# Designed miniproteins, single chains, continued (5), part 80

Each design is a single chain, and the fold is of that chain. pLDDT is the mean over its residues in the fold that is shown.

## One batch from the design tools (miniprotein)

Design m18943
Fold by ESMFold2-Fast:
Structure m18943 (fold): chain A 96 residues (1-96)
Amino acid sequence: EEEAERFLEETGAEYAAVFRWKRKPGESKSEALARAIGAVLDLITRFPPEEVRVKLEEVSDDEFRIIVAAKTEELLDQAVAHLRELGFEEVARIRR
């Protein structure tokens, strides 16, 4: 939540969601990172930076975090729905 709060301050957005995902059995760290980067790129192509901002972080060798910040709750819900469809797990929501 501290990282999500910092990201909201940095972007000026009011709503954030935190996503977690883990490396699949047999998947390399590079393959796992490529999957996360693919999700970030897909969000960037769907939403302009004025509406949605995305941050990718490595938590450990087996776990990554994606933080999505949005200007409105509706935009956040759209980005969240998209990440869930890609198989990412939402672990928190925060409002500034």
Scores: mean pLDDT 78

Design m18944
Fold by ESMFold2-Fast:
Structure m18944 (fold): chain A 78 residues (1-78)
Amino acid sequence: ADAEIESATEEEIEEGIERLREGKEKLIKEELEKEKLEELKKKLEEVAEELKKYPHEPMQKVAEIYEEAAKELEEKLK
């Protein structure tokens, strides 16, 4: 039962990962003020570090996406 619930959650996480990637591009196109982008970058880095503490692949994949988003925001801040 618990294993089946975990599998269903993993499928939902995979769908969330795709939506998260789309959201990342939308955020970059939004052209937020530089101060807000700096705060957002810091928050994305914090979330990525927190997610990396979880050893299973879905959470690591989400952490990678947050790290990529933070790097793209850093490029926008330049």
Scores: mean pLDDT 66

Design m18945
Fold by ESMFold2-Fast:
Structure m18945 (fold): chain A 60 residues (1-60)
Amino acid sequence: MREELLREAAEEIRRLLEQGLSHGEAFGRVRDRLVAQGVPEAEAVEIAREALDRVLAEEA
């Protein structure tokens, strides 16, 4: 459930950052997609933020 959404969000953020999007642009796109899929806005914001933090922590 939540862990699956977080994993997918992190993968998407990583792809968007690799394509040259800013941190804010990647966050915004993932948040908006989650909301479009039926995730509540507050939860979508939390998942997108955690996903971005995970991806950034993976970079040296």
Scores: mean pLDDT 81

Design m18946
Fold by ESMFold2-Fast:
Structure m18946 (fold): chain A 80 residues (1-80)
Amino acid sequence: SAEALLAEARAAIDEAEKAIKEAKKAGGDKKKILEAEETLGLAEIHLGVARIAPEDAVELAETAKKLAEEAKKLAEEAKK
């Protein structure tokens, strides 16, 4: 369902936010942290649009989830 995908996207964004905070605390690569923050921002925009566009909610929520997963990956790479 669209609501289930919105919840999954929100959870992925929350995980990415945590990973970015951990990377910053660890003194990780500043460029990768910035890329992670920018990618997470795009995820949040897509999730926001999904909430007000029910006909496109599934596609927008799936895109938000993928962007959040990429942001988390960038943040984890920044810690190395």
Scores: mean pLDDT 86

Design m18947
Fold by ESMFold2-Fast:
Structure m18947 (fold): chain A 57 residues (1-57)
Amino acid sequence: SNDEQARRDLELGKERFAEGEYAAAATGFAEAIKLSTDEELRKEAEEGLKRAQEAAA
């Protein structure tokens, strides 16, 4: 489902962020936001995207 794919993209984004790959993490979080219909998943992905973009700057 889209929410299961969004969850996987969220987890990949978190993994890339932990590895210091902030641009790749931002991409993963953005994909999770696009696919998610779950409010909690989308909020977590939005927070992750913001952190990744700030860290990449």
Scores: mean pLDDT 85

Design m18948
Fold by ESMFold2-Fast:
Structure m18948 (fold): chain A 83 residues (1-83)
Amino acid sequence: EVERYNALIRAAMEAVSEALKDLPPEEQANIATAVALRLVGLFVEGKSLEELADEAVRFINSLPVSPEKKAAAAQRVRDALAA
């Protein structure tokens, strides 16, 4: 079970990193830190994989990036949840 949570968090972090690659490094670091802390916090609180995935997708949809990048990143999270 912990391995599934680690895989989902890793997929979410990679998806966010890819979506943010054209942003300034400081903004990339700040956003990456915020999503990592949020997802780890939900894991520590005992939230389900589905709740972590939903929060990751919600976070991705709030990013200052194109709709195409948001859709690609959100799909990566959904694929990781389905695996």
Scores: mean pLDDT 83

Design m18949
Fold by ESMFold2-Fast:
Structure m18949 (fold): chain A 55 residues (1-55)
Amino acid sequence: GHMSLEEAERLVRWEVERAREEGLDPRKIKLKTSSSASEEEKKILEEAFRRVLEE
């Protein structure tokens, strides 16, 4: 199904937490989006990434 903002935030939070545990700046990680992802799904992932970084 299509990714919800809540689902995207959960996935992004996992990646950000992982980066922090490795001593990396989470703002510098590159999120991989599916090549089949719609523009709307990409926007949701970008918004989720922004929100998680503001925590």
Scores: mean pLDDT 70

Design m18951
Fold by ESMFold2-Fast:
Structure m18951 (fold): chain A 59 residues (1-59)
Amino acid sequence: SASLAEKTIEHARGLADKAIAESGAAGKGEVKVEGNTVTLTIETPYGKVTLTADLNAQA
């Protein structure tokens, strides 16, 4: 089966692109994965947004 972490990363990147397009941001976004932890950081003209998700692959 497909990894939950991989699906979450792809979804997060899509949301980042959407947010950047809607806000007129500079297009700066970073996705970092370490084990079961995914951190998405987006820098926008309205401020810096950081989202962290703990993915228990078995949960």
Scores: mean pLDDT 64

Design m18952
Fold by ESMFold2-Fast:
Structure m18952 (fold): chain A 60 residues (1-60)
Amino acid sequence: SVEEIVEEIRRILAQLPSLTDEERFEALKKIAELIDKLPVEVQVEVTREYVRALQAYLDA
């Protein structure tokens, strides 16, 4: 369900600070795949959180 996918994305995002660089890269890829499964009306909001996390990774 949409709710389950959003919860999974948020769970992964919350884990990012505890992950190694390699694990973080894989986690961000997983989030991107999960976002693609969401309805378009939800994608925009969730994608904003994903982009913020990706930017933090790239700045590391």
Scores: mean pLDDT 78

Design m18953
Fold by ESMFold2-Fast:
Structure m18953 (fold): chain A 94 residues (1-94)
Amino acid sequence: SEVEKLLEEIREEVEKAVEYIKKAIELKESDPKKAEEYLKKAIEYEEKAKELADELIEKVGPENPELQEFLKEIVEEAVKKVSEITGEEPVVTS
């Protein structure tokens, strides 16, 4: 279905954003300029994920509980992965 395709695309874009955050953190001390470039890439993928999420909400409605739980899970998973990389406690921004 189109909904399933959008959910998969959102997950893929979030995973790419997390990967670039990880690369940026790894290079922070050895190559801070390259780290900054990777952070900019992470932001680009986050923006794509948001656009796809907005499209999905527009199609199914914001009150869809399955959509809300899926988006919450994706955000929580991404925050957890970033926290594991930074060594900071995961902060869930609702």
Scores: mean pLDDT 74

Design m18954
Fold by ESMFold2-Fast:
Structure m18954 (fold): chain A 77 residues (1-77)
Amino acid sequence: STAAEAARLGVEAARRLLAGDLEGAVALLTEQLLRAGETDRARAEAKARATAAENAALIAADPEEFRADLAEAEAAL
């Protein structure tokens, strides 16, 4: 399903951010936005970078909480 595919892309992007792979996370989040109906790749990439930066800030502030949220999201897949 489209919702399950979107959720999987989000989980994989979060894993990439935890591993320090910002560009990998941006690529996955960009694909998530394109599958959600964004038609402008440059706009999708800009939004994906903003989301990746926000998530990187969450990891920096509380990595344990971020890991717990990710584990819950993975369990829901």
Scores: mean pLDDT 86

Design m18955
Fold by ESMFold2-Fast:
Structure m18955 (fold): chain A 97 residues (1-97)
Amino acid sequence: DTLKSLKSALESIDKAIEAVKAGNREEAIIYATVALISLIVTSLYSKDEKVRKLAEEAADHVSRAIDAIEQGNYDEAIKHLERAKKLVEEAIKVLEE
C-alpha cells in the first residue's frame, strides 16, 4: 500500500529530525535510511506518476541529509529532511484526492 509506505516514511523523517536535533547521530542515520528505503520503493512501484516523482525527489533529499549528518553538517541535514517531509506530505495529498 503506497499510502501506508508514505505515512511510514513521514514518521521516520520526523524521528530523524528529532534525532539530529538531540545530537543522536546514529539514530538519525537509521531513521533517515528507513525513510529512504520506503521512498525508493514508492518511486519504483507507485502507479501514479506524480507520486513517483515526488517520492524520487524526497529520496534525493533524504540521501543528501544522510551525507550531511555523516559530515556533521546538522543544519543542512535538517533543511533536507524538512524538504523531504513537505514532498512526502504532497504525495500523500495526491493519493487522498
Scores: mean pLDDT 89

Design m18956
Fold by ESMFold2-Fast:
Structure m18956 (fold): chain A 65 residues (1-65)
Amino acid sequence: SLTEEQLEELVEWLVRQGFSPETARKIAEGINAGKTAEEIARETGVSVLDVNMAEIAYGVIVAEK
């Protein structure tokens, strides 16, 4: 699981990609909770591809520590 610091880093990155802060937080929290890309896409209204990009960013953030 992400720390609070790493979760905020992912949220800020997603906002820079053009997601609203609310949507960015839902995506980041969904990934951190172990939800599938399809589940997160349905809950947030973004594409599965958008979630897959966020999952890659999540993996990079986790791997840095």
Scores: mean pLDDT 83

Design m18957
Fold by ESMFold2-Fast:
Structure m18957 (fold): chain A 55 residues (1-55)
Amino acid sequence: VEEARFFKAVGLALELLRQGYSDEEAIEYVIKTLGISREEAEKAVEFARQALAAE
């Protein structure tokens, strides 16, 4: 697993969540944009959600 790709996925997911997109929409967009697995995209969106909640 490439750590740099995962952190890009987290950053992208965070921006989408801030714009009001749902978790599912963010997952699908991250998969399409970065070509990562659904499992990785789900983890990235979960991490972004937790980071956003901690703000």
Scores: mean pLDDT 80

Design m18958
Fold by ESMFold2-Fast:
Structure m18958 (fold): chain A 73 residues (1-73)
Amino acid sequence: LSVEEVREIAEEDLAGLRALLEAAGVPDWEAVVARVEAAVERAVEALAAGDEAAFRAALGEALALVAEAVAAG
């Protein structure tokens, strides 16, 4: 995976997540999306730096935030 590939996937997935949470009426869904976006940006930065551990940690955080939001809705 390149930084550009991860960014493309993230942009598509974030758009889908936003639509899902908004349609579900999840309270503060905009804040949830912003937190996921921040975690994805950290993952992209770690990947660009070659830090696999930081990349995996940031990706795990993004996935956990999505799982929590889906469980709350």
Scores: mean pLDDT 77

Design m18959
Fold by ESMFold2-Fast:
Structure m18959 (fold): chain A 68 residues (1-68)
Amino acid sequence: GAAEATVADAKKGINDSIEDLSNKDINAKYGGVSALEGVLEDLKKVNAPGSVIAQVETGVDKLKTLSA
C-alpha cells in the first residue's frame, strides 16, 4: 500500500544518503536529511504502523548524527 511504498522509498533514501555521507556532500545537496525527514512526516500522516515509523526514524537519526 501507500505506507509500504513510502517506507521503501525512505529506507532507500537513507541508505543512499549514508553512502553519500562517506563523500561529505549530503548536507550541501537539495533536500538531504530534510527531505528524508519530510518522508518520515508523510509516513506519520498516513498513520503507518509504529514499528515501521520507529525503524525509519532510527535510520534518519543515524544519518543526522553522521552528517553533523
Scores: mean pLDDT 60

Design m18960
Fold by ESMFold2-Fast:
Structure m18960 (fold): chain A 62 residues (1-62)
Amino acid sequence: MKPSEGEILEALAYMALGVAEATLEDPEKIEKTRRLVEEALRAVEEGDLETARKKILEAIRT
């Protein structure tokens, strides 16, 4: 069965947070990434996949 777009976005959000925690030394940047990931996960739960994509991309760029 193909994963849903929401499931893929959730996986990407958790990946972005994990990479940030592993690679970033700045706690403010890690906190910003965490907030963006939380917002992305909420957007997925609400079915707002456009907002979820935007928040995940912003998290990756932090």
Scores: mean pLDDT 78

Design m18961
Fold by ESMFold2-Fast:
Structure m18961 (fold): chain A 65 residues (1-65)
Amino acid sequence: SEMEKKLRERLEELSKRYPVLTLVKIEGKKAYIRIESESVTVYSGVAIEAIAVAFETGYSIVLAP
């Protein structure tokens, strides 16, 4: 769908700014991401930006281990 394409493109741009971010998969209206950082500040900041992208595209974020 157009919204899935927009989600993927925005998450790819986000991963260029934050290389610790990986999109694992998209299932239904859920985007599964991994944030590989031991810094709580980096982890939470990247997670908030990913959540904002998902919210704007009608998806939910799932934080994968």
Scores: mean pLDDT 86

Design m18962
Fold by ESMFold2-Fast:
Structure m18962 (fold): chain A 90 residues (1-90)
Amino acid sequence: LEALNLINAGQAALSAKNYASAISNYNQALALLPADNPLKALAYTNLGNALLATKNYAAAISAFSKALALDPNNALAAAGLATAINNLNA
């Protein structure tokens, strides 16, 4: 399961604070996932968190917004979006 393996690798990289590797793995997973797959919302949420950690606030806003478009009730994506917007506007 290619996309899930990439998500797992991204999560391991994120835990290790290897943000560049995490971003790369999540982007690769997103390229493999069909639009309606629930893992796509998870991958966008985790990508947003990695982008926040690297202070790429505009890219993080985009990632969290895409996660919320797929899963409107995703509290983690909503919180991440608010954090990214607040940091971008500061």
Scores: mean pLDDT 85

Design m18963
Fold by ESMFold2-Fast:
Structure m18963 (fold): chain A 61 residues (1-61)
Amino acid sequence: SKEELGRKALEAAEAAGSRAAAKAAAQDLYNHGVISREEARAVNAAPTAEEALALLRRALA
């Protein structure tokens, strides 16, 4: 279920295409133990939507 949760969160964030959506997805995934604190922080610190989504994809690979 963690893999499915990660996939759905990533799909939703990519569909929205915004930095805010990527940050929200990373926070939700961290709260559910899907990604690490360091991974969530990296997404949150990313200056662009493209970088935030790329980091989110990397965390879920």
Scores: mean pLDDT 85

Design m18964
Fold by ESMFold2-Fast:
Structure m18964 (fold): chain A 84 residues (1-84)
Amino acid sequence: GNDAEAWNNLGCVLSNLGKNLEAVEAYKQAIKLKPDFAEAWNNLGCALSNLGKLSEAVEAYNQAIKLKPNDSSPWKNLAKALAE
């Protein structure tokens, strides 16, 4: 089964509810199951940024960029995080 995708989807639901700490844990489970899951790394960065964990968010965005350098979403999110 695509258990990593299910954890990533749970993280998205939790993030939409403002439960960013629980969303971080869900995204970490997705990454544990699939370390090359670029979308989960980008989503982890967003949740960490919402928690004010800027350095950890930057690391997560950098992993997403490394996995998919042509995806603009992590690049835009990294730029926003660094502008705060």
Scores: mean pLDDT 88

Design m18965
Fold by ESMFold2-Fast:
Structure m18965 (fold): chain A 55 residues (1-55)
Amino acid sequence: TQDIWNQLKQALSDGDWKKARELAEQLAERLRELHPDADVTAEGIIEDALDELAR
């Protein structure tokens, strides 16, 4: 999951929104498989990544 997270942050930094969304969807699916009780969305993952980039 860390590899996908790093790729997502790079895609957002590069302005590649299509790739960023695809990576966020992949990460959301992996996180739901690891934690089935968690309500994880691609949009939430993108927001978290943008928060890290904005610090």
Scores: mean pLDDT 77

Design m18966
Fold by ESMFold2-Fast:
Structure m18966 (fold): chain A 78 residues (1-78)
Amino acid sequence: EEKLKQYEKDIEQTRRDIADIDGEIATLEANLPSLTPEEQKEAERRLAVLYTARGILEAALDFLEVQIKKLKEEIEKK
């Protein structure tokens, strides 16, 4: 049970981190048309970094969800 709770906390933290990144992406994309060409270039670089980080966090989330599912199945079978 303790390991299950740790994975659930890790999932919640990862989901919050993804939501924060999604919020920053949405803000940058919404502001992009009103920016100068130089500011757009910097925003595009930031977006590339955020999309990469989001992909890494999504992979981590998928891994943690699989681990939780396996642990829950093991607990339910006892």
Scores: mean pLDDT 82

Design m18967
Fold by ESMFold2-Fast:
Structure m18967 (fold): chain A 66 residues (1-66)
Amino acid sequence: MADELIAQGNEAFKAGDLETAAALFEQAAALGSRRGAANLSAVYHHLGDDEKADEYAAKAEALGGG
């Protein structure tokens, strides 16, 4: 389920739909997806929201994953 949200978020991001990408990655991150949190951080960085970008980058680090 989280992987599906990541795939959909990546397609939205490639299309330049940052709002849809953020919503999908936020759902994935809420489900504990490290990749979702990392991608959401990238979206917020593109939007200029450094505070949220840093928050989700830290969350991605904390979630780990090999």
Scores: mean pLDDT 81

Design m18968
Fold by ESMFold2-Fast:
Structure m18968 (fold): chain A 59 residues (1-59)
Amino acid sequence: MEELKEEAYKRGEELGKKGFSPVEAAAQIARDAKERGLTDSQVAYVANAAREGAEKGAA
């Protein structure tokens, strides 16, 4: 879980730097996680990490 969270955060940060909103970045990461077969809890966990990363990237 920690590795997935850290990776999602970094991907969110890059998306934020590219001009994606935190909500858009979280949605993209959540869709990818569901496609990979992650559980609902894991999807929520990585989506939240991506949102936080995107907030940092946009700043």
Scores: mean pLDDT 80

Design m18969
Fold by ESMFold2-Fast:
Structure m18969 (fold): chain A 94 residues (1-94)
Amino acid sequence: GAAGRAGAERARAGGEAAEGEAARAGGLAGAAAAENGAAAGGDAAALAGGEAAEAAALAGGERKSGVGESGGGLGALGGGVDGALAGGGPPGPG
């Protein structure tokens, strides 16, 4: 895979960067990410989730999908961290 798009590259600045630089820093970034994975992962997830949520809201926030606007919030549509609907797994034990 070549370098990501401008938006994706921003979220993964520590991994993709420039093609030649990414290959060189890739090994170092992998080890560094293990130490501060929260910082690198958090920034990437926040950027990706925020942009995806904004695009999703624009596509159909004001029309029918009220859950995204009043209930689930933008995170449910794009981030999924609050994905109550897609919480995974069937309803089961009492």
Scores: mean pLDDT 44

Design m18970
Fold by ESMFold2-Fast:
Structure m18970 (fold): chain A 68 residues (1-68)
Amino acid sequence: SSTRLAIAHEVRRTLESRGAPELGERIAEAIRAGDLETAKRLIEEARDRGIISDEEADNFLAAIDTLE
């Protein structure tokens, strides 16, 4: 869906801007593939590594939950 692709693009862009383009692409690929469990796990990893804030992580996780 266009919503799924938009979420994937936003996550990738955000992580790229924080110096983690490879992780951003892995998350975007998981979202595009519908592997939402992997996408959520990698977002948690990005938060734990301090790449994104708790608020950014919560917003991305909430967005992914709308794709169910």
Scores: mean pLDDT 88

Design m18971
Fold by ESMFold2-Fast:
Structure m18971 (fold): chain A 86 residues (1-86)
Amino acid sequence: MQKFLESLEEMKREVEEIRRRMLEGKLEPKDAINRVEMILGVAHVALGVLETVLGKDHPEVKEFEKKVRELEELAREVIEEARKLA
């Protein structure tokens, strides 16, 4: 569980790094969108696996789902910024 939550925090840091590089002109907006969507895909797959193995009502799954929602909100913000720059 803790290792999975740490992985989501790493994904959030990666999305923030993508945002920073895009805003600095070091990454094209379209590439930023693609990378962020790929990270979200990985997080959603991980959530689906945990839901299947432990069940949707398991406390660890609910905590992971909460962190995935936080990542989704951050990703949405970055994608909207990228679309404005494109």
Scores: mean pLDDT 83

Design m18972
Fold by ESMFold2-Fast:
Structure m18972 (fold): chain A 92 residues (1-92)
Amino acid sequence: GAGVEGARAAAELAREAGRRGTGAGGAAAGAAGAGAYAAAMIGERQGKDAEAAREAALAARAAAEGARRGGSEEGARAGEAGAEAGAAGARA
């Protein structure tokens, strides 16, 4: 469903932001996004995929902040796009 797709997009973009940002914060946010994706897959079977998409969106936003602090505008944009994708999936 849309929640799973949003969570997946958010997790992938959060990982990208984490890779481009410096410091543990960006890396931790990327890992959180990946965990949210896994939760979304389980949640879709249980009807909770929208909740997982919201969690993935928050992780992507945190990754964008981490990348920005690390001086990576490209990473920040990736994380912001991920947050939007996760939020859209949660609303669908």
Scores: mean pLDDT 76

Design m18973
Fold by ESMFold2-Fast:
Structure m18973 (fold): chain A 70 residues (1-70)
Amino acid sequence: MLKEEFEKHKKEIEEELEKASKENPLLYEQGLLGVKALEALIEGKEEEAKKLLKELEEKRKKVAAERAAK
């Protein structure tokens, strides 16, 4: 059931993120990584989920650094 519930919510979240992508591409990219990490956790791929969460953290740091440097 967890996988089926995630699939339902994933579609809705992706549609909302896609709608926002025109105005906030960085926010869209971060949201998409979060969804992928959650999907990996549900599939039991803990290592993959940790990698995706690390990528999300690194992207957040990059965005913060670029905004500070601007």
Scores: mean pLDDT 73

Design m18974
Fold by ESMFold2-Fast:
Structure m18974 (fold): chain A 83 residues (1-83)
Amino acid sequence: MELLLEGSRAYKAGDYEKAIEYAEKALEETAPDDLLLQYLALELLGLSYRKLGDNEKAIEALKKALAINPNDEDTRKILEELE
């Protein structure tokens, strides 16, 4: 959780590379059955890659997030916009 809070702060500050580092570390440290933390980390990762213009990596991360939470309309709309 702490890593995702720091990642969110980095994202809001415009430090998208730092947000990616925190999200990746959170994914590495998250248990395979902790779907909520995996979802939050993947969403932060995808949004951060989107801000950096890496649409391919953004799409990959957001699709994984949507697989965990299929009812996330916001993530689905972002994916539709990224093509």
Scores: mean pLDDT 82

Design m18975
Fold by ESMFold2-Fast:
Structure m18975 (fold): chain A 93 residues (1-93)
Amino acid sequence: MLKKGEEAFKKKDYEKAIEYYEEALKKDPNNSKILTNLGRAYAELGDVEKASYYGNKVVDLGDKKGALEVGIEVAKALGDEESKKELEEELKK
């Protein structure tokens, strides 16, 4: 499921990626990689509320890299170029 979700995400089929990631999450509900990928996919669709919901779960799990990846896509969806650049610089560390 995770691999199929990643393949769909790479093709920019974000709705299909979400279906695969939600299926993967049923087996591992606290998997920060799946939660990160759900947050990113929702942000790409412009669903900032759901993207932030999954991003907050990733923060709660202590996955700083995953939280930054979701934050970058949320900033991009909001047109916040300054926050996007700041988060991208943090991700490089």
Scores: mean pLDDT 84

Design m18976
Fold by ESMFold2-Fast:
Structure m18976 (fold): chain A 70 residues (1-70)
Amino acid sequence: SEVQRLWDEVQRLLVELSRLVEDPSTPREKIEELAERIKRKLDELVRLDPSYRPQAELLKEVVDGLLEER
């Protein structure tokens, strides 16, 4: 399923984002680039299956929170 593929990809990217945020040597630009990639994938997921909209909005808030902590 394309929906399942995108969901799995988003989950993997979120794990990577958390790792990069915890690493003080990671440039801010890399964190921002990954965050934007995650948001684009979430938008694609909602386009394919609108029932994911609440989950996507929650995860966008999580992503924004991680960026704010840096």
Scores: mean pLDDT 86

Design m18977
Fold by ESMFold2-Fast:
Structure m18977 (fold): chain A 85 residues (1-85)
Amino acid sequence: MEALEKLIKKLEELLKKEKDPLQQEVLQTILESVKNAKEDGANAEEVLKNLIKGLKDKLKEEKNPKVQEALKKALKIAEEILKEL
């Protein structure tokens, strides 16, 4: 399975299990961004590295614990997939 397709599927599974509306919104936004990058034919490793950097930067600025939790969940998935490349 393609790396971005793996990321999309894991994010979709996470979103299905999520009950908090704010965390759902954060995860949906990340999912849409990854889907758009895949449709544009972007390089999977570059997309993953850019996503990881963006999520880490957002975590430094974020003060809402629920948003931080969603960002950390997405970051963990992205880092795990990048390690498999």
Scores: mean pLDDT 85

Design m18978
Fold by ESMFold2-Fast:
Structure m18978 (fold): chain A 65 residues (1-65)
Amino acid sequence: MTLKVTLANGEEGTIDDETGVFTASNGYKVTKEEIGKFVGKEIKNGKEAADALKELGLIKSYEEL
């Protein structure tokens, strides 16, 4: 399953639910391991990645596709 995310700047991106990989509209990718380093915990899936990015203020919202 893919999550559609709205970034703090209003642009859209996606997070893959199984891998936790964030992909920006320009194709830039951030792994769940990189997100985990910023929040100080292991990220196991896309929902945890989305929640962590929202906590960091990097995304405004997300929805399941």
Scores: mean pLDDT 78

Design m18979
Fold by ESMFold2-Fast:
Structure m18979 (fold): chain A 81 residues (1-81)
Amino acid sequence: MAEEEEAKGKEAEAAGDYRAAAEHYMKAARLYKAAGDYEKAAEALLKAAEALGRDPSLSEEEREAAVRELTKRAEELRAKA
């Protein structure tokens, strides 16, 4: 369920596992989108973007690209909400 994936994302983020947090938030976004909840799907994508922006295992270019792409997808979903 989308809310369960979002909760797992928050747990991973609290543990400092930003990659796992982003993966769970992206799963939550897909589940919210499938349920027609475009606003919550957009919020989950923005949380995934924030988590990837904090991931020290990614290069600066990779973080910037991931944040930009996820933010764009969130904006597109909000336009449908």
Scores: mean pLDDT 83

Design m18980
Fold by ESMFold2-Fast:
Structure m18980 (fold): chain A 73 residues (1-73)
Amino acid sequence: MTIEEIREEILRKIGEILRIIGEILDLEKELKEEKDEEKKKKLEEKIEELKKERKKLLEEMKELEKKLKELKK
């Protein structure tokens, strides 16, 4: 994998992370306004899934940054 390919993949993952953050914020706002307990559970599940996905993308991005740094040695 080239340095250029790694940089492009990092930028793509940053874009995905920002999108997920936006979705989490919207869902957290809905959760605060929601009164139905069943719907609250669904919103909480969705928020947890998105947080898990965000954490995975952040870990993948850190690994790519580490690889990029090693290739510049």
Scores: mean pLDDT 82

